# Ledger of designs, part 79: designed miniproteins, single chains, continued (5)

Each design is a single chain, and the fold is of that chain. pLDDT is the mean over its residues in the fold that is shown.

## One batch from the design tools (miniprotein)

Design m18744
Fold by ESMFold2-Fast:
Structure m18744 (fold): chain A 74 residues (1-74)
Amino acid sequence: MSFSDSLRQLTQQSDLPDGVKQILLETADRLAAATTDEQRKQAIAAGVKRIQDEYGMDAAERASQLISQAYQLS
């Protein structure tokens, strides 16, 4: 399974707020479109920052853990 597919699956199975899930699914779409490691890092950083700005640090920390788990499953 690709990183983007793993992130989508874990996001859908999570208990995160719907708005946080939406940002993570958009991040997964950006990861699927990324062709370089730099583009992947930028997609993750942008997604986590948006979650932190809109939903707070605890939500961003949870999202970061989920992204790390998705990467390990890839």
Scores: mean pLDDT 86

Design m18745
Fold by ESMFold2-Fast:
Structure m18745 (fold): chain A 75 residues (1-75)
Amino acid sequence: KEEELERLAREVLKKLFDIAASGKVVTPETFGKIVEEALKRAEELGISRDEFLEALARHTGVPLEKLRALVDEAL
């Protein structure tokens, strides 16, 4: 459970870093798609939306409130 949460959060970070490393800006649309795919995988593993967003907040340093707002804007 905990290892799966951390792995999913790191996978999202890797995708974001890969885009940034290619010299491209991560758009809200691209961010939303990446997070939505990760949320679907988390749900399949029995991980709640809140648990996943909290893990993503810990790994990215982005406040949980801000992540929720970004996801709501993108979805």
Scores: mean pLDDT 74

Design m18746
Fold by ESMFold2-Fast:
Structure m18746 (fold): chain A 58 residues (1-58)
Amino acid sequence: SEARIQQRKETALTLLEMARKGVSKSELRRFARKTGLLSDDQVNEILEEVERQKAREG
């Protein structure tokens, strides 16, 4: 449980950093899925949150 929470948190931070550098949503999705640490539903939720946070920063 804690390991999954930590991995999800680190993946979300990595995806947010990549998004800030201009990586596309499709590339972020591919990266997240390739890690194998998250379910498809969790990947979608994180990508939506990353997109919302990037919009707030811009």
Scores: mean pLDDT 72

Design m18747
Fold by ESMFold2-Fast:
Structure m18747 (fold): chain A 66 residues (1-66)
Amino acid sequence: SVEEEVERLRRAYDAFIEYLKTLPPEEQQRVIDRRIAELEAERKTASPEVQAVLDEMIARLRELKA
């Protein structure tokens, strides 16, 4: 279901942020860029509801780099 997919994405995002905290700053930027690219690719085949969640996550990751 869409609800299960959204919950899965939110859990994956939370796990990713915890993982980022364990990395040195130089590595964090590289890993964030890779994750943004992965989410943008996933967005292309996602439903509108899932696309909205992915867009929010991509925006948050971009803010972390700034």
Scores: mean pLDDT 86

Design m18748
Fold by ESMFold2-Fast:
Structure m18748 (fold): chain A 117 residues (1-117)
Amino acid sequence: SSIFQKIEKYRKLIKEKGKDYVIKKANELESKGTPEAFVEAAYYYLALAIESYKEGNFDEAVEWLRKAAEALEKALKLGDTSPEVIRLAEMVSRMLRLAGDQPLADRLEELVKKAKE
């Protein structure tokens, strides 16, 4: 899957260049304000969430999942209803639900449902 390949690529980038570098790149992408940039930022945030989880930093991981969800909400609201964005949003929503953020998971799922219509 291209999604899993992108996640692995950005997780490797965190290991090579550190979290601060990846955070800076995610912020630069969000500042562009395009659907494509929001989707790319969501991948960066998801990679940060997974690495934080792996390190045992659960609260930090949840914060990055929230940022990934917010970026995906922006992409969906700007009209990016591509299969990749829908699938990525479904994945992030499931992770948020497991992490206990039901309100944000439900909101993201509602946007995905509308995008499929």
Scores: mean pLDDT 89

Design m18749
Fold by ESMFold2-Fast:
Structure m18749 (fold): chain A 104 residues (1-104)
Amino acid sequence: MRATLEEIKATLEHNRRLVEEAQTASEEEKLRLQLRVQVHLLAMNGEIYTMLRSESLSPEQRALLEQIIDLNNEAARLISQGRYDEALAVLDRILALVDEMLAL
């Protein structure tokens, strides 16, 4: 689990950089960056759903993982709408929750 959470954190930090790049990119490059971020967020949700199947999770860990899924879905929606500043704020909230999970 810890290794998977560290991979999720790295993916989130990479996605955050892609969203920042999309803000100033050309229209064609913006669409490519948006698609890449959306694919990464979908893959991350798959990894989190796999973790949620573990019966060894505490109620606190389960609640945090469920919050991360909800926020990933919100970030993907905001990105699809071109609402990059709001998407960055949501990604920062997800990073904070992942750091909280890593501290447990």
Scores: mean pLDDT 85

Design m18750
Fold by ESMFold2-Fast:
Structure m18750 (fold): chain A 62 residues (1-62)
Amino acid sequence: MTFKNVNPALAITSYLSSNGLRFTDVVLEYNGKEYSFQSNEEAAQFISTLPDDASFTVKKKK
């Protein structure tokens, strides 16, 4: 799922909650690069560095 012009933390948290997923179950695509997280803490720290209007895509891990 692709998100644009939304608060990244709110958008991804809502998506994960609705799908019963954790940050460790997904990859985040931002600025043409995919990011994987080993913990919810690591993911939250990364997301907090993104601009409120950042464009990103969330994909399930295969």
Scores: mean pLDDT 73

Design m18751
Fold by ESMFold2-Fast:
Structure m18751 (fold): chain A 99 residues (1-99)
Amino acid sequence: AMEELLRELGEAVRAGDLERAQRLAREIALLAGLPEEEAERIAAQVPAAVAALRAGADAADIRALAEEANATGDPDLRALTIALTMLASGLALARAAEA
C-alpha cells in the first residue's frame, strides 16, 4: 500500500539512507501513476528535499514552491515540491508509528 511505502520512506530519511529514500520516492511516484521520467526526476530531488526539511522548510514553504512550479512550468521545481511533500508525509507517518 502507498501508506506503507511512505512510512518506509520516512524511516529511510530518519536513518540518513538517501539511496533507499530515492528508490522509495521513485516507487511511490510510479505507484501514483506518474511517468518514469517524472518519477526519476522526483528521486533525483530527494537529497535537496532532505536538506530543505533539515533547514526548517515547512508547509508554507512547500506551498510557495508549488505555486512557483505552477506559474513557471519548471519540471525540477515541480519534482522538488513533490519530493518535499512525500518526505514530509513519510516522516509524519514514521513518527506516528512509534507512538
Scores: mean pLDDT 86

Design m18752
Fold by ESMFold2-Fast:
Structure m18752 (fold): chain A 95 residues (1-95)
Amino acid sequence: MAKVTAEATLTGASGDLVLGYEIDGYKVRVVATFTTIETPDGTVTHAEFVAEGPKENIEKVKEALRKGMEDFVARAEAALGRPLEATFSEPKVEL
C-alpha cells in the first residue's frame, strides 16, 4: 500500500499542503498550493499540484500520483461544498 503523509503551511492569503508519497519504495513530494477567490458568482478555490523529486521516482509513480491527486480533489470539493479547480503542473525533477 502507498504511504501518504500530509503537512499544511499557511502563507498569506494562500495555503500550501505538502504531501509525502512513498509508493513501492519510491519517495516523491507533492506541493499543493491553494488560492481562494471570492467572485460575484461565489467562492472559487484553485489548487496547483507540483511533484518534486528524482526524475526516475516521479516517472515510476506518475499514474499513482495523478490518481491520488484526483481523489484528493474530489474529497476536498466534498468537504468544501463548492467547486475546486485543479491544475497538475510539470514536475520539478532532479537530474
Scores: mean pLDDT 66

Design m18753
Fold by ESMFold2-Fast:
Structure m18753 (fold): chain A 70 residues (1-70)
Amino acid sequence: SEEEKLKKLRFEALAEVGVLEIWALMNDDPELLARARKLEAEVYANMDDIEKVQEILEEVRKLRDEAIAR
């Protein structure tokens, strides 16, 4: 169902943005931390929008991949 899909996407988005925030804190990256916190706020602002939560999750993953590549 869309309800179950949205619940899973919200959980994944919040979990992955949380990991990104911890990574930024551990690596003294205040710009990455600010971007991660903005994305976390956008998840909460768009809790019922499946497409928007998916877009946010993709941005979180992109930022993490870029951070790890440094």
Scores: mean pLDDT 84

Design m18754
Fold by ESMFold2-Fast:
Structure m18754 (fold): chain A 85 residues (1-85)
Amino acid sequence: SHMIKKRAEELGKRIEELTRRIKELAKKTPSGSPKEKQLTLLMVRAIAVQSDVDLAYRTEDEKLLEQAEKDLKEIEKEVKELEKE
């Protein structure tokens, strides 16, 4: 549907900004640190959310899209906390 497409595009833009923030934070993070491992896992989770957004769009699954948005908000929260360190 047109509404699912618009929401999927908006979530895609948020994921793109989130992955940019993770990459910028990784550049400032010491190699081999626990923080580097956390950032790597957050990047993997962000990629998984994008896959769920793409699947929700293809299948018109509003519940999957809503779950992807909730998962994205949790990742954004964790990245924001790591940016304060």
Scores: mean pLDDT 90

Design m18755
Fold by ESMFold2-Fast:
Structure m18755 (fold): chain A 92 residues (1-92)
Amino acid sequence: DKQTGRRSVSFVMEEFAKRGKLDTANQLFDLLINGDKQGALQLVEQEGASQETIDALQTALNNLSQLSDSEIASAYTAGVLRAIGEELDKEL
């Protein structure tokens, strides 16, 4: 569950960063840290995310209680760094 949650957070962050939506990724990170699951889903829907990205967010939200704030932050960082060109070859 923890690894599934981390990978799902990381995937969603990577997808928004790839689209140049770093502000959206940062806002989503704040919503996840605050446990605002409805706000996170609404934000992703408003940004016109693919169904795959929405499904990944749902998986992240379902596993959010298994993640510490530091684990969410690591997943966020890993996703953004992968989007920048995958120069970091592993998860944090």
Scores: mean pLDDT 80

Design m18756
Fold by ESMFold2-Fast:
Structure m18756 (fold): chain A 81 residues (1-81)
Amino acid sequence: MFYKDEDLFRVEATLQARTPADAELIARALKSVLPGVTLLPDGTVRFSGIVKYKDLPLVEYTLEALRQLASAVSPLVVTPV
């Protein structure tokens, strides 16, 4: 299927931070580029939000950069809206 730049996608992933301080850094970084970021008390950071197809590379780049602060990173789930 061919996608257009303005097509909407739901993006979801979960990161497990190495420390509580890293969890706060991950949450702040994700909030700057993504909607729907939640920081849980156990150091889990989840996001679920809607982005345009043209913005998917920024989401992927940000997630990859944050792997350094995470003990575990889920696969990025991308679904058309």
Scores: mean pLDDT 80

Design m18757
Fold by ESMFold2-Fast:
Formats: C-alpha cells, sequence, structure tokens
Structure m18757 (fold): chain A 73 residues (1-73)
C-alpha cells in the first residue's frame, strides 16, 4: 500500500536530528508561503530544503521535498 506518512516529519522512534530538521524545514516552507504568497518561492524553498536534507544524509526527507516540488509544478 502507498505510505500515508511520506509527507510527514520522519519519526523512526525517538526524536532525532532528522525529525528536528524536517520540522524546521516544514515550518520554514510554511512561513515562506505565508510571507510571499508566491508559488515559485515555495518551490524554490522546497528545492533548497531537499538539497539541505540530502547534504545532512536525510535522503528519504530530501525525496519527499523533491516530490512536493514536482506536485507544485
Amino acid sequence: MVPLDDGLVPAPGSVSDEAILASLLTMSIAVTETATGDRAEVIETLRRAAELARSKGHDALAAAFERSVAALE
């Protein structure tokens, strides 16, 4: 079955750097959307978030943000 939590903050059990990073990135995206109202800026923020997550070794989180970018096109 398709996972229903692919877009949620990853929480493999305990609070981790991944969970904290995911929360901060999600909040940053929401703030950017609220402040600008510009879809293009939201897409840019998501792309940067995906790159940051990947650089931190959070590949699953990076993939989730990349899918969000594709959905917003």
Scores: mean pLDDT 64

Design m18758
Fold by ESMFold2-Fast:
Structure m18758 (fold): chain A 84 residues (1-84)
Amino acid sequence: MEEAIELLEKAIEYARKGDLQKAANYVGKALRLLGFSDATVLAAINTILNAKSPEEAARFIEKVLELVKKGDLEGAERYILENA
């Protein structure tokens, strides 16, 4: 859990810097560590890489982080898939 949270926080930093590729890579690592399926991981990566702005990518990752911090992994998966 703690390692996944650190990876998501780093992803937000990279997204805000405009490095969407690194942001997507860190989110992918975090979601795999949390036991999410390949389909959910790929949906999240696709959402980040196709974001209209760094700010949009960062907000998406911030919402995922919020749900993960609450232990709401089902809510996190639903949020990711609804945005794919």
Scores: mean pLDDT 87

Design m18759
Fold by ESMFold2-Fast:
Structure m18759 (fold): chain A 63 residues (1-63)
Amino acid sequence: VQTSKYIATVTVTLADGSKIIITTEAQDTEEAAREAAEKLAEEYRKNNPDVVSVEIKVHAISS
């Protein structure tokens, strides 16, 4: 358990149908990874009016 971290993958779909995949830095908890992903998604929406949808997935990884 001590060697496990969590990452989140943010999939951003743009109005032209393009998809951008952003991975968060490793976090100590699933909640922290999700929060990091939500912050990235909000920052991307602020900078990019073409965002149609965002999907967040959280994964456990071994370090």
Scores: mean pLDDT 79

Design m18760
Fold by ESMFold2-Fast:
Structure m18760 (fold): chain A 67 residues (1-67)
Amino acid sequence: MEEALELAKKEVEKGKKAFEEGDYQKAIEIYEHVIITLKEHFPENEEVQKFVEEVEKKLKEAKEKLK
């Protein structure tokens, strides 16, 4: 669980870097992958749910940039 969250946080940092570089499509793909993976494997975990909510906010911001 904790190791999966640490790996997810590292993936989110890659998404943030893509967002900073203006590659919103890549940021969206990274954030969506993290959200899907965590929801499928840890649906009942409160810490994972909280982290998913934070990533969903970042995903929304990246999608707004593509409009």
Scores: mean pLDDT 80

Design m18761
Fold by ESMFold2-Fast:
Structure m18761 (fold): chain A 90 residues (1-90)
Amino acid sequence: LVPPSPETEAELRKLFEEGKKRIDELAAQVEKAASQHPERKAEVLRRTAILKTAGYVRMVGAMLEGDLETLKRDFDATIAELEALLKEVQ
């Protein structure tokens, strides 16, 4: 277990913060779409919270391990899951 280089650590931090912001923005879009479907709002908000939390946990794990490839993969997977939910609700 070797800590990442300063350059790798900076890239990890940048991707993590940018990824977290994009996940938050997309989750907010899903929540807004859910507000137009009151009968499904509770279900969609719960699903959004689960996907967002699971994505954050995975990305934090990748950050702690210094694994840039896993961080990118987990981010892309979380975005794809949230985009699929948004399309389902729209």
Scores: mean pLDDT 83

Design m18762
Fold by ESMFold2-Fast:
Structure m18762 (fold): chain A 76 residues (1-76)
Amino acid sequence: MEEEKVKRIRELIKEGKPLEALSLAFDLDNEELVREAVEQLRKAGLTGILDGLIDWAERQGREKVAEVLREAKAEL
């Protein structure tokens, strides 16, 4: 059922809901989908929310996801 969730995540990104997409990607612990959602945030100019997303991921115990978000921020 990962394929169905991946499709939903990409639809959310396309609809301009990258935060909802990130939430689902966190549930899957899928680094690739997290990177795709972060790239959408960059293209939309919403990079200022990355600090909040990193904090949220850390609080949820999503250490691997938090690391991906930190790397994305460092490359801005």
Scores: mean pLDDT 73

Design m18763
Fold by ESMFold2-Fast:
Structure m18763 (fold): chain A 87 residues (1-87)
Amino acid sequence: MEEEAERLYEEWEELERKGGSVEEKIELLERIYEVRLKYLEEQKEKLIKEKKTVLMDGKPMDPEEAYKIFVEKLEEELKKKKEELKK
């Protein structure tokens, strides 16, 4: 999972070097965030199975609640980056 995200970031750097289009950059960005969202889902499920909590601001929080916040932040970040690329 992490290795897959790193590989996609390497493809991003190559695309920037070659002068890729806005459309190609958006497509690659969406793929990167899809991988990151899948990784969050796997981590959430693992914590639920292990009956562990996530520390948020020093307080224990249920993994489902904590990861819902993480997912929402990633989705907002993706939307913002896509808008910046469209200029």
Scores: mean pLDDT 77

Design m18764
Fold by ESMFold2-Fast:
Structure m18764 (fold): chain A 55 residues (1-55)
Amino acid sequence: MKESVIKMIEAHLRARGVPQAAIDAVVAALEAIPADASEDEFHAAAQAILDALMA
């Protein structure tokens, strides 16, 4: 489920020492992805968000 993936990404970023403000921004962007998006669409959007905010 989308919520589980977002929580796993959040935990991974915290483990890497990413600042809380950046983690909050990533989580908010991931939560904005439509719930009816396909798995491929979700993965593509999540990767783009991580690349944009974590570059």
Scores: mean pLDDT 76

Design m18765
Fold by ESMFold2-Fast:
Structure m18765 (fold): chain A 96 residues (1-96)
Amino acid sequence: MKEELIAEIKKRGDEIISRAKEVQDKMAKHADTVEARALQAAAKSTEILAKGMTERAIKLVERDPEAAREEAFKLLDTAEKGVDLVQKQVDEVIAK
């Protein structure tokens, strides 16, 4: 159903945005290094990207849920991969 698909996209988008914010918060305590500042900026960029991609995915599904499903999930997958990469780098810095 269209409503179920929009709910799934919104839930996944909100999770990606939440993760980007958590990464920003973790790095805020370590922002005295160039690496930490760069990762905090990257996490903020991934939050903005995730918000935009989630909004676009919802609009695509609202227009044509069957044709737009693959593109909508690719947008979310791209945003999630961006957050995953930054989170991995942040976790590696914190573990040192």
Scores: mean pLDDT 80

Design m18766
Fold by ESMFold2-Fast:
Parts: sequence; structure tokens; C-alpha cells
Structure m18766 (fold): chain A 74 residues (1-74)
Amino acid sequence: EAAALDARARAIGEALRAAGALDTLREFVARLGAVQAEVAARVAAGASEEDAIAAGLPAYRAAVDAGEAALAAA
């Protein structure tokens, strides 16, 4: 699932860049960065990488879904 979300995130980012929706792209990248920071914080707090990634998946999916919705509205 993480690999599928990574593929979708990349496709959304490329599509936003191609559309010239740079502000939306920056917001999308910031949302993805926030998810990555949460995963990193969980690992730093002593969680396993697998557990931290699993805990972050719902937020990552929500960020990707929000990116798709923003792209559709662009």
C-alpha cells in the first residue's frame, strides 16, 4: 500500500507541476512532508519503522486523496 501511495503522490505532483498549479503543488508537498515528519517522530520516540509507517498510512492516504481532489479542481 505505501508503494501504491508513493506512485499516486508522484503522479499528482507531476500533474500539478504540468498544470502550472505551483501553489497547490507546494501545499501538497507540505502535507506529504508533515506525514513524513510524523513517521520520523514516531521512530525517534522508539517505535519500529514498520509500526511508524503503518500508523502514518491513514494520514498519507488522506494527503494523497486531498492532492487528487485539488488537482481535479485546478
Scores: mean pLDDT 82

Design m18767
Fold by ESMFold2-Fast:
Structure m18767 (fold): chain A 103 residues (1-103)
Amino acid sequence: MTKFQKSLINAVKQIKEEAKKYVENDPSLTPEEKEQVLKAIDDLEKAVIEAIKNGYSREEIYKLIDEKVEEHLAKITNPKAKEIIRAVGESIKTVIDFLENPK
């Protein structure tokens, strides 16, 4: 595993931990909605980390993120819960882009 892959995996894990803390402290979400969002975050993190370990391209990882986000959004009705899942996916894409194009 390359230094780049290790950096990506660490960044994805940090996004997960911050997102979980945000969800746990959101008073507008019900316990059931929190569980749905936390499960979506866990599934997304696991899928992205495995893709990174298996040498997926940025484009393949972006497609995977979009597919996983869409899968979980289909199970959720609360607009706020949907926005959190979308934000997590976009944060992962942003960190991949940043690490490929560091300044």
Scores: mean pLDDT 82

Design m18768
Fold by ESMFold2-Fast:
Structure m18768 (fold): chain A 90 residues (1-90)
Amino acid sequence: SLADALDALEKEVDYLEELVKNKKKITDAEMQAILATTEAVVAAHPDNAGLQRIAALIRSAAELIQLGRFDEARKLLEKARELIRELRAA
């Protein structure tokens, strides 16, 4: 369902925000897990542009965390969280 998809993406945002807070870089295994989760959500909802945008922001934030660019990742995660709230309200 859309609610389950948003819950899954929100859990990824929560996890990445914790890495940013603790200035921890993401591992390759963690990156693969995030990509698998976001791709599965998008594949289940191919016509939902909002979910695709949220997934893209999560992927970009994860890449920035892998590079240690925590402040830039934080801004993308804030935008992803805002879009999740908007899509829940729609």
Scores: mean pLDDT 88

Design m18769
Fold by ESMFold2-Fast:
Structure m18769 (fold): chain A 85 residues (1-85)
Amino acid sequence: LTPYQQKVLEGLQKVLGTSKTYTSFIELYGPLTQQVGYPLGSPAWDLLEAVMNGKVSLEDFAETVKKAPFLSVEEAKQLFEDTIK
C-alpha cells in the first residue's frame, strides 16, 4: 500500500464504525455491506477501489455510506456509481 492508501484504510475504518485494522481494500467489502444493510455487488467494489486510488475522497465516501441505508438497493447502487463519476 502507498502512504496515501494506508491513510485511506484508516479513515475507512472510522467511517464504517469498526475496530478492525484493515490491510487491503478487499477486506472492507464486508464492513461496507454491513453498514449499508445489503449487498451492492460491483458498485460497492468499484467505490472502494475509487477511494483507494484517490478518485473519491473519504468525505464523499462517508456521505454516500450515510445516505445508503435510507435508500432502496437500486437507488443505493446508483448513488455509489454517481459518487465514482
Scores: mean pLDDT 73

Design m18770
Fold by ESMFold2-Fast:
Structure m18770 (fold): chain A 64 residues (1-64)
Amino acid sequence: ALSMLEIAKAVGLEADPVAGPSPEQIAELDDEKKRKLAELLGLDPEEFLKWAEEILKRLKESEK
């Protein structure tokens, strides 16, 4: 299995090796990188993209 550090590096993120990248860092990635991250984590890419869109929406709401 890949470490969280190796997974984060694969999508160009700086991350804690135990906790991994934050939801905000993940949500700000390109869709292609999000799909790649989901695959590396063994998650469904479609479900992961929907989750990331919700996080991004919440971040945008907080800017108001």
Scores: mean pLDDT 68

Design m18771
Fold by ESMFold2-Fast:
Parts: C-alpha cells; sequence; structure tokens
Structure m18771 (fold): chain A 72 residues (1-72)
C-alpha cells in the first residue's frame, strides 16, 4: 500500500501509550480515512486501536502519532 503504518509495539496493556509512525510512500499527497493498529493485550485480548482519522500526508511525509490504549 502507498501508506506504511509502524507501531512502536504490538503488545500493550490498558493505559499504555504507544507511538505509531505513518509514512506516505507515494509521490503524491494522500488522505487516509482511518489509521488503526491491532495490539495484543496481556490477558490475550486482541484490540484494534484507532490512531487517527482523515489523516493527510504529503508525498514522502512521515508523521509520528501517540495514542493511549483505552478501556473497552
Amino acid sequence: PPVMVRPSTLVAEVGDKLTVTVTNMSDEDVTVPEVSVVVLLKDGEVREVVVAENLTLKAGESKVLEVEVKEP
């Protein structure tokens, strides 16, 4: 895909903060409707965490986003 999403970790607990790097690998500006990451909680639950919505990235731009794992 033209956008690469890289979380700092794939394992987390509720209340943890993780950083997510989102990079536009294309040669044109893009708007990403939703950026989410899937994390494994220590109790074995798999959770999708929404990091950003309607994120606009210029050609070749990287943004570092911070998100907290919230309770369900």
Scores: mean pLDDT 77

Design m18772
Fold by ESMFold2-Fast:
Structure m18772 (fold): chain A 73 residues (1-73)
Amino acid sequence: LPPSEAVRHAEEAVKLFEKAIENVDNPELAKQYLEEGEKHLERARELRLHPDHPVYQAAVKAIEEAKKKLEEK
């Protein structure tokens, strides 16, 4: 079922957003992780991952934190 693929994409997005946060001192690298994570999150949405899913919520929080930290630099 596509939802298992959606969950995997959301999990990968979380990991990539966490890497972006860890690398905020290198904005070019952080932006690369952010962009790759956004692609995975987009794929999870395309595969109809429910917004209430814990992994989806984790990915949304992670991207918000990553964007906030990158905008502060």
Scores: mean pLDDT 81

Design m18773
Fold by ESMFold2-Fast:
Structure m18773 (fold): chain A 74 residues (1-74)
Amino acid sequence: GTQTYLVTLAEPLTAEKLTALGRLLPKGTRLRQVSPRTVEVTFPDGVFLSAEEVRAIFERAGLRVEAVELVHES
């Protein structure tokens, strides 16, 4: 199964922060920027993280997170 989260940021996501996120997220994670402040995160099959764990990863990348919403789980 896979999980997809929608993450809303306080500030627009820069290319530098997107690169930092890619290094901190599990291998095989897909990132899709939906808007300047919104990112869709899809974890690979068998990887399940809580909303709190997803928030912590984004904050470690230097991003200020307003919301983390689970939008799909299979």
Scores: mean pLDDT 85

Design m18774
Fold by ESMFold2-Fast:
Structure m18774 (fold): chain A 93 residues (1-93)
Amino acid sequence: MMPTVDELIEELKEKLLKAKSVEEIEKIVEEFMKKFEELAKTLSEEEKKEAAIKIYEELSEVLEKLVEEGKLTIEEANKIMDKVKKKMEEILS
């Protein structure tokens, strides 16, 4: 069953806050993007753009918190965000 964008974001946030390693964080984000790609197939172009903005805002906030907690470096957080942006460009195409 397909979750909503909001449900996927809440699951992402919960999993990231519980993550214990950089590898686990990267895997959680990768799995989230796969789930969003499948959900995006059911969305309009406008809904995809709105979802992308929300994902960038929420993910940026959580990654900043993980840097503050010492779970990520700023460089690692930026690399994760760059991968998300690249994948999002593919989904929005």
Scores: mean pLDDT 83

Design m18775
Fold by ESMFold2-Fast:
Structure m18775 (fold): chain A 68 residues (1-68)
Amino acid sequence: SSTTLVVNSEEGEKKVFELVKEINKKISPIAKKLSPAEQMELAKEATEELYKRLKEEIPEEDVQIVEK
């Protein structure tokens, strides 16, 4: 199965980019100290955090999460 983000507005797109940037800033200094395998695990955790924050902080009218 694949997960797709559907962005319905410019405001939604901007909010997604802001959240991605914030999460990357948080994990970037940690990732520099990790092996490639550990970095992959961190990336998975970061993706789960992104989806959680999208559901909590952005209205579904602006961004929808679709699982197939």
Scores: mean pLDDT 77

Design m18776
Fold by ESMFold2-Fast:
Structure m18776 (fold): chain A 87 residues (1-87)
Amino acid sequence: SMDNSIRAQTQLMVNYIVRRQFDTAFNTFRDVLTRMGVSQSAIDTIIAKLRQAYQTDPNRAIQTVISIGDLLIRGASQSDLLRVASR
């Protein structure tokens, strides 16, 4: 199912972040967001915010990825994703 796919990809991204494989993690995230219909400009903004969060608090970046995964499963808007990424 799509929900199971989003959960699996979110967990995979968390595993890449834990292993410090950031480019692989962010590429995986871009693929998921693209499949869910998020615009490339919004994806670029979200990834930039996650990269900034990672420099300050890696655990916050992980929690933000999990939160975005949950929002995607719930059918949240692109604006909701951008708001969560900006915390």
Scores: mean pLDDT 76

Design m18777
Fold by ESMFold2-Fast:
Structure m18777 (fold): chain A 62 residues (1-62)
Amino acid sequence: SEEERRRQTRQELHTTLRELSEEKNVPDSTLQQWLDELDQALDEGPEATQRTVHRIMQQLEE
């Protein structure tokens, strides 16, 4: 179902973001903020999710 797919996508994104943040020594407060932003974007839809992921990835590269 679409709901199951959304839950799976959320779990995958959360896991990936946590792993990348650990490797980059991102502060827990920043990681929590990004996770909250991802959760909000996932509720809004795919376009919001894509924009939020892109923004977070850019911040991780800096």
Scores: mean pLDDT 81

Design m18778
Fold by ESMFold2-Fast:
Structure m18778 (fold): chain A 87 residues (1-87)
Amino acid sequence: SLKEKAAEYKKLGEEKQKEAMELATRELKSPDAAEKAIQAIKDGSFGKLRDVLKAEGVKAAREIMQLATEGATNRAMSQALEAKAAA
C-alpha cells in the first residue's frame, strides 16, 4: 500500500539523516562547527552545510552531503506518498 511505502521511505530518510549527523560530528573537531552542521542537516540547509564542511576542510564532506541529501529526498518521498494515501 502507499502507507506502507511511505513508512519505508520515512525510515530510510531518518536513517540517512542520522548517518549524516553522526559522520559530521565525528569529522568536525570544532564543537561550534559540528552544531552548525547538525542544524543545517536537520533544516535541509544544504548550502550552509556545504559552507561549514568546506571551511573546516572535512575530507568526508562529499559523503556527508550525499547522506544528508538522500535523507531529505526519502523524507520528501514519504510525505508525497502519504498525501496520495490520504486522498
Scores: mean pLDDT 86

